# Designed miniproteins, single chains, continued (5): the designs that were tried, part 90

Each design is a single chain, and the fold is of that chain. pLDDT is the mean over its residues in the fold that is shown.

## One batch from the design tools (miniprotein)

Design m19126
Fold by ESMFold2-Fast:
Structure m19126 (fold): chain A 97 residues (1-97)
Amino acid sequence: SKYKEALDKALEIALKIFEEEYGPDSEAVKAMKLFINGEILNLDFEEQLKILKIIVEALEKLYEKILSALESEEEKEAFEKLFSALKAMVESMEAEA
C-alpha cells in the first residue's frame, strides 16, 4: 500500500526527530518505539493512555519540524491523518478514564 509506505516513512522521520530533540533514551522516544512496533497494544488502558499522551505532546511540539522534513505530499498527508487520529484517541480515552 502506498499509504502504508508513506506512513512508515513519516514515522521513521518523526522518530529520528524525537531522538534529535529529546535524546535516544528519552520517554518520548521510548513511547514512540512502543507505538511503532505495536507493543503498546500489550499494555493496560492507563499505560496506553500515558504513552499516547507523551507521543501526542511531542508530535504537537515538533509538528512543523516533522512536516518540513517529509519529502512527499503523501507522507505529509499520512502524518497529518495519524496526528489527528492520535489526538482524537487520547481525547476519547481521557473521557473514559
Scores: mean pLDDT 87

Design m19127
Fold by ESMFold2-Fast:
Structure m19127 (fold): chain A 79 residues (1-79)
Amino acid sequence: TKFSDEYEKLRAKGYEYVKKAIQALKDGNVEEAIKYLEKAAKLFREAGDSGGAEIVEEAIKAAKDGNVEKAILLAELAL
């Protein structure tokens, strides 16, 4: 199977987890959001999207620091 098609599927799954994380952050479910962002970062790394993974990793740091607004902004930038 073509590598480009497989990487696109991994990125699409990563985007799905980022969207779930943004919703969890808006709902005040910070711990659940961090888990979704960690899944997204792993998928972006597997897809070769190091830039997307780095943005999501910064969103995780912001969420862990209690800066929910910054975490949402960074997660939205990864989309």
Scores: mean pLDDT 86

Design m19128
Fold by ESMFold2-Fast:
Structure m19128 (fold): chain A 85 residues (1-85)
Amino acid sequence: SGQELADKAREGMAEVANEILQKLSVDQAEEVSAGIMRGLNRASEQETVEGAVEGVEEGLEEAKEYLSEEEKEAIVEGAREGVEK
């Protein structure tokens, strides 16, 4: 189910996302967390691994002002690794 894909994505990205969020101000961390949650909600509506990963990428792009390109890619890669398990 889409919820299973979203849960796996959350698990896969958790360590990297937590490290990144700890480096941000409270306001920036709230915005990035909202982007991650939007991405996971999009992933939960998908029936495929590819769709779930794309959902996370779309949510994260909405928070891109507070993330480096490397940090965005690391979170997306974590999500991808999680959903591919």
Scores: mean pLDDT 80

Design m19129
Fold by ESMFold2-Fast:
Structure m19129 (fold): chain A 108 residues (1-108)
Amino acid sequence: SSMEKKEEEEKKKELAEKAAEIVKEMLKEFLEEMGAPQEKIENPSYKDVADELEKNPTKENRILLLEKLAETAKKIAELYKEAGFEELAEEYEEQAKKLEEMIKKEKE
């Protein structure tokens, strides 16, 4: 039981690191599509994404960000599901669903 908990914690840490890489790639893709400076693309942050959106806050750019966030949530959900962490997978699937509802509202 103690060893099983340690193995679960190590696996969760590995998956969290993989999830962080998926997020980083999404931030990079959004910044590239927005025409951000190369230094922001090479080391992307949520603040850089917010700053670029604020410079050109069109409906199209808001929808683009929401679509990338929804896709990222689905990828992370699949990552956790394949690893057997059903509850974490369900949490990210619910987040993706909420983002898809926000996209529908933006398109209205």
Scores: mean pLDDT 87

Design m19130
Fold by ESMFold2-Fast:
Structure m19130 (fold): chain A 69 residues (1-69)
Amino acid sequence: SALAEAAAGVARAAAEGRAEGPEARKHAQDLEKSGGTPAENALRGARALADSGVPAEAAAGILAQSGKK
């Protein structure tokens, strides 16, 4: 679904924003494998962004960017 894809995209963007560290990449992979509902996946993506120190406005921009593709 679009929300699940957005959550995965957000996690990848966070991993890239964190200089592509192995820890961030592992988190992105775990999010993709979780197989939750779209809402749950979106929440996990939001937590990943928060853990990466991404401000709410920047997180919204990343989500919008994911939706545009």
Scores: mean pLDDT 52

Design m19131
Fold by ESMFold2-Fast:
Structure m19131 (fold): chain A 92 residues (1-92)
Amino acid sequence: GLQITESGGSAQEGQPVTLTCKASGASAPILQLYWINQNGEVVAQSAPGETSLNLLIRNAKLSDSGVYYCVVVTSDGSEAIGQGTKLTVTPP
C-alpha cells in the first residue's frame, strides 16, 4: 500500500526550513503531491508524476509553527493524507 514519509523541522525566526515528503508503494501512478497547513490551505504543490515534494519556508515566522500534512493524489482519483509533521519556529 501507499506509504507517505514526512519529516518536520525546527528553525529560529528569520531562518530557512524545509519539510520533506516522500511517497512510496503506490499501486496507481502518482498524479500530484501537495502540502497543506493545519487550516487545510495548500502551501506547496509538486510537478505531475513526482514522488517527493519539499516545502521550503525561506523566512520562518513564529506563526508558521504548527502541523503540516503531505497529500498524495493518484491517477485513480484517490487522495491519501500523511500522519502530519510538526514545524517548530523559535525566537532567535
Scores: mean pLDDT 86

Design m19132
Fold by ESMFold2-Fast:
Structure m19132 (fold): chain A 94 residues (1-94)
Amino acid sequence: AEMARRMAEDALRDGRATLEEAEELLRSGKEVSIGEAIGLVMRGMGAVTGARLARKMAEKLGVDLSGLVDEAIRAGERALRAAMEVLRRAAARA
């Protein structure tokens, strides 16, 4: 039970941190390399994957983490969308 909760909390934290970084880059207009932008996309994908794995583990263990997992998935998906926009802008400058 504790492991599934920790995975969901870690995914939520990572998703939120990645979203905050991506949104700051979009707001500031700071130029980043394509490699750095790909790194942000990979972090967003990792957060979504971690949240989905936490959901499957919670289901197998019979624990209700639906609220936490749903929030973690939404945070990861928002982070991925923002990171993809950072990548689009980086690619357009190349």
Scores: mean pLDDT 86

Design m19133
Fold by ESMFold2-Fast:
Structure m19133 (fold): chain A 64 residues (1-64)
Amino acid sequence: MEDHQKILDFIDQMTMSNLTVEQAKKKKAELAKELGVKSFTEYEVDVLMEAADRIRKQRELLES
């Protein structure tokens, strides 16, 4: 559950903020460290981005 919020925060920063390539790599490495994994591949980041988009769309559908 806590990791879910960390992933959403990371995705929001990546999608809503203009990050440089170096800043994006640093944030990706920090998230990997917090989640206890050695690193994320570009593919894994893309999967997380897609998952966050799906969650946002589901939230929008349920929003009153």
Scores: mean pLDDT 61

Design m19134
Fold by ESMFold2-Fast:
Structure m19134 (fold): chain A 93 residues (1-93)
Amino acid sequence: KEEKIKELKELADRLLQLFRERNHPRYDEIQEKVDELLKLAEKASDEIQDRIVRAMRGALALAESLPPDEAAEQILQLFDHVIKRAEEELKKR
């Protein structure tokens, strides 16, 4: 768990750095979703943590491969989907 949270934070920092360097207008939205995912990961089961880490890796890949505006839109959609699923699973506890 501790190593997964560390990896997640490192991936999140890299993602946020890319959007910060681009001075992207959706940076604040992405940062808010990253903060929500980090908070959920601390409370989550190992399975949910794995999904969050995979989502962050996917987001970083999108940020590196797509035009900035397309990357931002797809990343926000991905994060919204993952956050909703994680919250629903935690509520069923």
Scores: mean pLDDT 82

Design m19135
Fold by ESMFold2-Fast:
Structure m19135 (fold): chain A 79 residues (1-79)
Amino acid sequence: MPSEIEQLAELADLLDAATSTQEAIDALRARMPSLSPRLQKLVEQIIATLEAHPGDQLVLQMEAGVVRVRLAVEKLIEQ
């Protein structure tokens, strides 16, 4: 089972690789069953935002930024 840091890194890479909001949604949904409950909730919020803003590349970049900030915070909390 990958760590939450590894899961966040994979989610960031996935969002950065997505060329459309729909591609990002489909890829996030495929990953969701393997994520921790905390990250599942984060991904559900991201999907809801992307579904509310179809085709919005800035919203996609902002949501990728949310995942990157979460990843940076988790890395800083590491002992």
Scores: mean pLDDT 82

Design m19136
Fold by ESMFold2-Fast:
Structure m19136 (fold): chain A 96 residues (1-96)
Amino acid sequence: MQQSTQYFMQGVTYYNQGDYQQSITYYQQSLQLSPDPTSRISIGSLMQLGDVYYDMGDYQQAIDYYQQARDRARLSGDDLSAQVADDNIRQIRQDM
């Protein structure tokens, strides 16, 4: 398994356990080690960082990560991930 993919999977594991700080650390490491900023792992890590910060109540950080995920998804032609990120941003802004 690619090291970036391994860190992404560890981030998912810690997120599911409610350990948001460990989850953030592993998703950030996954991003740093991903060779392609438009890869599914890079976009996925940014999306998951948005989800983690949203669950922590840090809505500005959640929006910032979803915006990064959306922009990279648009560059890669991943319309589904771009739409999901954009929908999440709109929902947070309505409920702030």
Scores: mean pLDDT 86

Design m19137
Fold by ESMFold2-Fast:
Structure m19137 (fold): chain A 88 residues (1-88)
Amino acid sequence: MQAAIEEALAASDPASAHLMLAVAHWRSDPELADEHLDRALALVDDPAQREVLEETRRVLREVRDVDDDAEIEAIWERHAARVQERLA
């Protein structure tokens, strides 16, 4: 995963790289995850993409308050479905 994120940065897609880093670190380093998500938001001008990033920020905060892995999985699946519908 880390190598793919670095390749995305090298390909001049830093917003996607920061989003991937935010998702990768949401459980292990919540502060770093928030920093990467803020950087992704700063790099995106498209309203639909900004809406997806803002919703991802909300989901990252929501899952940190949950201690049940099944509930965390359900939250992520619901978010992924909404992202796919918005970007289609």
Scores: mean pLDDT 73

Design m19138
Fold by ESMFold2-Fast:
Structure m19138 (fold): chain A 66 residues (1-66)
Amino acid sequence: MADIDALVAGLEQSGQRQGDDLLASQPDKKQQVDALIQQTRQRGDEMRRRLLEQLAQRRLQELLRQ
């Protein structure tokens, strides 16, 4: 199974490719696109943190069963 980090990286790469394509077609919109790309990266990082937190909570509950 793919690692959670790999899934998040895949989402970020997809967003980056779309951003690059958009920048090439509309240079006047570069500033807006740059902001969107940065927001997408931040959301990807937040998703990684959320998933890691959920896994940590699951692990804690399992330790309590020991």
Scores: mean pLDDT 65

Design m19139
Fold by ESMFold2-Fast:
Structure m19139 (fold): chain A 65 residues (1-65)
Amino acid sequence: SSLVEKAKEALANKDYDGLIEEMRKAAELGDIEGVKEIMRNAPSSLPSSVVARMVGIALLGAEKL
């Protein structure tokens, strides 16, 4: 998924707003496996506020399937 790759690229560049935006797009498309892959690759050094928003998006995506 190109959205997963864009999210990983944003994460590598510490572009957390870009990460959240691409992850939200993946969730809205029902790409729950892509959302899970992004979360699995998230480093433990991420700010807790970013992690919380990622979890919220993953839960929202799961509701659409």
Scores: mean pLDDT 76

Design m19140
Fold by ESMFold2-Fast:
Structure m19140 (fold): chain A 100 residues (1-100)
Amino acid sequence: SALEEFLAELQALSKRLSEAREAGDEAAVKETIREIIRLVEEFLASTEVPAGLRDILLRLIRKAEEALRAGDLEAAVEHADKLLQATALAIQQLKEAAAR
């Protein structure tokens, strides 16, 4: 399903972010965060989600983008981690709702 494809891509990006952080590769960290933002924006553009959940995800996207612009890599990673977690939970909730 499209939701399973988004979840798989999200998990792959989560792994890449972790590996880039462990390697101290600042350029790879920034690029992976941009890819995470792009994937979540694509998810929100293609998937109907409850308004409250949409607002949470959009807020986390804005915080991650702001941190990247400020060069605050620690804050950018923190917001990207929260965005990954919130999006994964959103996908699981939508899958559970569809199964009910």
Scores: mean pLDDT 87

Design m19141
Fold by ESMFold2-Fast:
Structure m19141 (fold): chain A 104 residues (1-104)
Amino acid sequence: MEKAKEIYELLEKAAEENPEKLKELEELMERSRSVAEFFELAGLPRLAEAIRRYEKEGDYRKATLLAYLGIALFLGEEEAVRLVEELLLEEGYATEEELRELRA
């Protein structure tokens, strides 16, 4: 619960400090018909595949956490990336190897 709020605050700050990236994020979101399509357009195709798989399985919590990971990666906010990865590992949603592959 606490970590989700901290992640949100870090992403908000990163967006304020990187207005050019925020504008790109907004433009990609406007052109995307789904969260997965957004991440494909953002250059994170492996993350997009994982999100689609979890949405198809009805695992919206995993899909949501992966979406936060993708936004953190896109904005370049290293602390937010770390916190989301910690949550994914703690809840057993991903392994360290899978997290490295999602970033490739």
Scores: mean pLDDT 77

Design m19142
Fold by ESMFold2-Fast:
Structure m19142 (fold): chain A 97 residues (1-97)
Amino acid sequence: NEELEKKIDEIVEEIAKKIEEWLSLPKEEQEKEIKKEVEKLKKTIEKTETVEKLIEKVENTDDLEERILIIGSLELAEKLRQLAEETKARKEKEALE
């Protein structure tokens, strides 16, 4: 399943690159990007108790590196969840011919 492996690799590389880019930004720009991504995640991510707790931690901690790691982890989890749902839907459609 080379196509699926490629999509997983692309998601992982995208998130890793984003984290590296954020770590290279000035603190004020890191705070702006963190706020934008928190608002985006609140609108798009599936709400579980763990996700809500992690979002609250990002909003209440001053540790920029910890905040970046939490956001990156949540974005990776959400993108992989979406890919899994799309893959399942595609396989179910293929089973219908």
Scores: mean pLDDT 81

Design m19143
Fold by ESMFold2-Fast:
Structure m19143 (fold): chain A 60 residues (1-60)
Amino acid sequence: SKEEKVRDLLIKYLKEGKTVINLQEIAKEVGMSVEEVRKIVKELSKGATNLEEFLKNAEK
């Protein structure tokens, strides 16, 4: 699904050492709007305060 693609791409970027990510970049790569990517990120980052916590939540 699109949500799975966004999650996998975010995990890949963070594992590669990208600490800051551009949602527009992800939107272009997955083929969806920045707004849709933001909604997915919000769901994956529930309870997360920063990118590191977001990654841990998205991985589990």
Scores: mean pLDDT 68

Design m19144
Fold by ESMFold2-Fast:
Structure m19144 (fold): chain A 85 residues (1-85)
Amino acid sequence: MLSKEVLEKAQEVEKLMEKLKELAKPLVPKNEEAKKLYEETVKEMQELIGKIAQAKTEEEILELLEEMKKLLEETIKKLEELEKE
């Protein structure tokens, strides 16, 4: 079974994904920059998920989850800036 630490970080990533989705839903149809940013982030997230599936150690999984968290936080910040326009 996955450790509590891995599950905790995975839950954090899931919450950020939901926040990104909610923020992007009204913006993507109105803003081409928001659409491009969202699509690029989804691609990078898919690549990171693929790497997690191939990961052999819990340490590798934790590092990938942290990378996903940072990517989502940066994208959310940029989308929030676009929303304020």
Scores: mean pLDDT 83

Design m19145
Fold by ESMFold2-Fast:
Structure m19145 (fold): chain A 65 residues (1-65)
Amino acid sequence: STREIAAKIRAVALAFEAGFAVKVSEENGTLVLTSAEGSPEAKEVLERITEEVKELVGKAEGRVS
């Protein structure tokens, strides 16, 4: 959907602005944001991005590889 595309674009843009690489995938209607960076600072950024995406699509999850 257009909303899902917008959410994916926003997630990638926010991660880039914060200096982190994030992979965006979809699992059963849930957008999954995956980061290789596991520092407390990176986790906090990932949580904020995930919350932003949840406002757009209702379901999102942040993960660290």
Scores: mean pLDDT 78

Design m19146
Fold by ESMFold2-Fast:
Structure m19146 (fold): chain A 71 residues (1-71)
Amino acid sequence: MEKVKEIVEKAKKLVDRLIEEHPDMSPLELARKVAEEIEPEINTLSDEERDQVLKELAKILNEAVERLKKR
């Protein structure tokens, strides 16, 4: 449970940083960069924890897409 929360928080911070540093970044590129950074940690999780992280990541990326639309 704590690992899931830590990974989700790491992903949120990474998304915020990437949007600030690269406001012209495409949503697909943003999703790829976030996935690559957290993939090693996701590989240590159980299937149930992995599904939970992916669901939360999808929500985070959807919010990021809305933020990028205003660039």
Scores: mean pLDDT 77

Design m19147
Fold by ESMFold2-Fast:
Order: structure tokens, then sequence, then C-alpha cells
Structure m19147 (fold): chain A 69 residues (1-69)
């Protein structure tokens, strides 16, 4: 679907922003991806983990990664 394609593009853009050190832009892209995939449990967990990583919340990121394993 178009929404899924857009969500995937936003995750890619968010990761690119993190590589540049732009955490604020990365979080915005990941939050939008989460909204587009709110009904997909795996995609939601992935977006939430990336948001936690971008915020520097290592404990939450680790817990979400364990949920995905």
Amino acid sequence: SAARAEGNALLTQGRAALERGDRETAIAHFQRALELNADNPVASLVAQRLIAEARGDAERAAALAAELA
C-alpha cells in the first residue's frame, strides 16, 4: 500500500538523519512512520525502538529489541 511504502521511506530518512546527528529530524520521521503503521505490531515495535535509540533511551531500546527477537 502507499501508506506502507511511505512508512518505509520515512524509516530510511530517519536513519539517514541519525547518521548526520540530526536526532530531532530522525524522531519526527520515525513518529510519522509509527502513525502510518500503527496497526502493524512488528512495524510499530521497530519504529518505537528507533525512537528510543534516537532519544538515547538505551533501556527502552533494549526492551523493545528483546520484544522483536
Scores: mean pLDDT 82

Design m19148
Fold by ESMFold2-Fast:
Structure m19148 (fold): chain A 67 residues (1-67)
Amino acid sequence: VELSPLAVMVLLTLKSRGPLTVAELAELLEAPISAVKRALQELLEAGLVEADSEELTEETVIRLRPT
């Protein structure tokens, strides 16, 4: 799976800060919610993160998968 630069930034942010909502990721990365959701789809498909629900909303909590 090919990761966009925004997807890499999401991973680094989650590694440093722990679990965050989609809205918090968008605010911290100064990115639109739609761009963050796209990056999260890439990371979910790669199995690098998990969401607390199957639907990505602004309030969905995202965390790194345990190694």
Scores: mean pLDDT 81

Design m19149
Fold by ESMFold2-Fast:
Structure m19149 (fold): chain A 89 residues (1-89)
Amino acid sequence: MEKEEEEEDIEQLMKELGLEREKAREIIDKAKKAESYMPEMMKKAQAAHEAGLDGEKVVEELTVELMKKAGLSEEEIKKLLEARRNASA
């Protein structure tokens, strides 16, 4: 279930990065596998929150780190973050 959202994410990634469907799927699969690092990411986010740091900024940094582990370059990550901002504006 929820394969429809996964397919939309694949199509979005293909459109934004100019990737083939197979490549976009690999990146999403790697990102899901990178969720195994989620306990470590949550610990960092909680420590930052307790230190009085901006939790949303920390979550963005952790998301970038997760995307790097999924095999995305910094340039590709910037494009995705910019597209997300455009969708929110």
Scores: mean pLDDT 69

Design m19150
Fold by ESMFold2-Fast:
Structure m19150 (fold): chain A 86 residues (1-86)
Amino acid sequence: MEEVAEELERLARLIEEAAARVPDPKTRAAALEVARLLREAAEAARAGDWEAAREHLEKAEALLKKLKEEDPEGFAAFLEALRAVA
């Protein structure tokens, strides 16, 4: 259980590091919001609130999908930054 929360926090840190490498402020803000939602999912998981954890993860997925659809170049840059820090 703690392992799931720790993995979500680790992923959030990687996303924050990747966001720092993205020059576009809109893409950077979206990436940071995804990281925030992952941290909230980790906290919900620690509290045993799987419904809240799932909702936060679904919101993070929706933001990534929206970024990919509305700004495919920004999404690609973010993915390249993630590969560089992972």
Scores: mean pLDDT 82

Design m19151
Fold by ESMFold2-Fast:
Structure m19151 (fold): chain A 117 residues (1-117)
Amino acid sequence: MEEDIARADRALGAGQPEEAFLHSARAAVKAGKKVRIRITGPDGPLSPEAKEAYDRFLKVLEEAEKLGAVEVEITGFPADLTPEDIKRLLQLVANNLRVAAERGLPEAELDIDLTPG
């Protein structure tokens, strides 16, 4: 657990949010913790670059879900997201997984609303 948290911190410092996410997920699982993630956004097109980043985000969510670290519900296709917005989402979820592991929370919920306004 502590080694996985340290690896997550190093990955974040190195600009590797996907690696940071997976290390945070391993820490949460080892602590017996799970984060429920609900993402809400308007239906709309993404740029090719944002779509590629979003597909990578979905892949790391799938890996974390296979580990038992997260349960994911996505309602609506996120519109107008940049690759940087998706990177911030990865960092946000990674931080919540780490906090769940460190604080011993039994199950945490994270609601992310990507709707403007």
Scores: mean pLDDT 69

Design m19152
Fold by ESMFold2-Fast:
Structure m19152 (fold): chain A 71 residues (1-71)
Amino acid sequence: SIEEIIEEVKRLIAEFEERLSPVDPELARELVKRGEEIIEKIKEEEDLLFAQMLLLAFSGEVYVAERRVAS
């Protein structure tokens, strides 16, 4: 459901914020803001496919960011 996707975005925010804030606090803040914007868009559109696509795109952004700091 859309509610489950919103909870997944919130979970992602909590997890990467804990990992990235000690290493790159500016990047962590940018990704938190991006995730919050995504949640707002999901709530506005109320479209399950759109919500799934936004979650996938955001997950990719988080993955790339974490790989850059994990080296």
Scores: mean pLDDT 82

Design m19153
Fold by ESMFold2-Fast:
Structure m19153 (fold): chain A 63 residues (1-63)
Amino acid sequence: SKLDEEVEKIMELVRAGKYDEAEKMLEKYISKEDASFTVALVVMNLHVGNDDAARRTIRKALE
C-alpha cells in the first residue's frame, strides 16, 4: 500500500542517517516537534534491532 511504501522510505532515510529528510516526510502528517520525536524513536529502535517497532512507530505517525 502507499502507507507501507512511505513507512519503508522513512526507514531507509533513517538507516542512511538522513534524519532531516525523514522529518520532512513526517511533517506532512504531524507537527515538526512530533516528527523529530518520531525520528528519535525510530533511531533508538533500529539501534537495538527492533525494526518492526520502528515501522509501527512511523505507521502510527502517518495515521
Scores: mean pLDDT 87

Design m19154
Fold by ESMFold2-Fast:
Structure m19154 (fold): chain A 110 residues (1-110)
Amino acid sequence: IAESTLLEAIRKAAELLEKAGDLETAKLLREYVEAMESKSLTPEELIEERGEELLEALTKGAEALEKAGDYESASRLYYEAAEIARALGKEELAEELRKKAEEADNKVVE
């Protein structure tokens, strides 16, 4: 998975959420991008400290992208959210998020 493509998807989600008035979720998504770019935090450390908030933010971001018709970016964020849900021991939620990612991916036009 190209890291740059995931980061761009998260940035798009943050912009959409900000336009929708969800400033807190948009801010958290931008902080996540900055953490990944700075290499000061590993994804594992961030999940341990803020995993549930990050999971909710990525899920809301994916939903905003899907509503905007950006199914490719939405799929990427749903897959990322599923990985975090699994890391948090939320197996059932991880399965639901993977299914949402697959549904979004199936709507991507080449």
Scores: mean pLDDT 78

Design m19155
Fold by ESMFold2-Fast:
Structure m19155 (fold): chain A 88 residues (1-88)
Amino acid sequence: SDDDRLQQLFTDMAQQAALNIGTPRSQQIIYDMIRSTQTDDQRLRASQLTLQQTRDYSLQTDGSIQSRMQNVGLISLRLSQAMQRVDS
């Protein structure tokens, strides 16, 4: 279905945003993902997927609580900025 394709797209973009967290590419991917959302439910789903991918990759790379909290905070900020930009 179109919803299944959108879910897969969000999952792939979320993974790429997490993998590229230390680069400007991450913010661009998050912006493109949020811009593609059409409903608040889709925005919430995209945000939750991005945060989950960020937690998972932080655990695999460093594993420290501090690193995970920093990465989640950075992604949360980028998601907020993307939503504000799309709604402007």
Scores: mean pLDDT 83

Design m19156
Fold by ESMFold2-Fast:
Structure m19156 (fold): chain A 72 residues (1-72)
Amino acid sequence: MSLDEQARLSQAAASLGLPGEVATLIVSGVLRGESQRAIAEKLAEKFGLSMRTARKMVSAFRKAAAELGVEL
């Protein structure tokens, strides 16, 4: 992934107002090529979120990233 794409991913996380630890986990998972489901499972486990809430967070992030021109 290019440095420009990484910067856009960081902007997507910031635009959603995600807590720093949540944003870091999502961005790191995306950079590792992890699936949306795998990232959501890690969020649910680490932060005690429901799978529904975790999936919504990852989905919102991917939508924001796509709006910035990063298709995941």
Scores: mean pLDDT 77

Design m19157
Fold by ESMFold2-Fast:
Structure m19157 (fold): chain A 81 residues (1-81)
Amino acid sequence: GMDPSLEELRQKIDKIIDEMFEEADKLNSEKLKEEAKKSSELLRQAYELASLGSKEQNEKAEKIIETTLKNYEELKKKVKE
């Protein structure tokens, strides 16, 4: 088994990735689809850092997740109008 906090993080990341791809598809934007793909790669890298198990790596993972989501949401706003 995995640490419960790591399993929770995995589930959150998977949901975020699914949401990003669904939103990009609904908006039918190739730029947003590319950003969703890039963001999903960054979020998976953040999970890998968190899985290594140190406090410092967990803090870095959280910052990557926050920054990635902010960048994606900002691009989404520009694509919408």
Scores: mean pLDDT 82

Design m19158
Fold by ESMFold2-Fast:
Structure m19158 (fold): chain A 73 residues (1-73)
Amino acid sequence: MRTVLIKEGVARAVLPEDADLERAAELAGLKDPEIVDFKDEEFLREILASDKDYVVTNVPAEYLPLIRELSLN
């Protein structure tokens, strides 16, 4: 599983589960991000279409290409 840092609908970083999430979010420029656990593809599409900052935990590696694709708009 991976943690994905999202800033205003754009994925900024993909981290291992044991990463320092607070430090990584600060370096990625996230402001008061909502920390949420991964649910499904629809959830990813919704958060990547939003203007909010998120720290998404427990993302399966299989979803990383989709996150990259949705972040390139």
Scores: mean pLDDT 78

Design m19159
Fold by ESMFold2-Fast:
Structure m19159 (fold): chain A 97 residues (1-97)
Amino acid sequence: MAEAVEEAIRLAEEALATSTDPVARAAAEQALRAARLAAENEKLSEEEARRLGEDALRAAELALTSTDVAVRVGGALLGIGAAVELYYRYGVPLEKL
């Protein structure tokens, strides 16, 4: 589980380094922020976990608007994965997103 978050961080950093699409870059930055917070904070409040999950899902939505298919798919998966991981760890219901 921690390894998956660390890999998500690395992939988001690579997307930021290689993409010139401002939408893809914004999505990668938000996904990276969510993944880093998940990796560094072992215990979040329910409100913090919810906000971070909402930000990660928004990042995934932005990634889906990219013209770069790899960034679009990768960013969406990273954002959704981070949101799901945070919500399962901290007990925030996904249906409230």
Scores: mean pLDDT 61

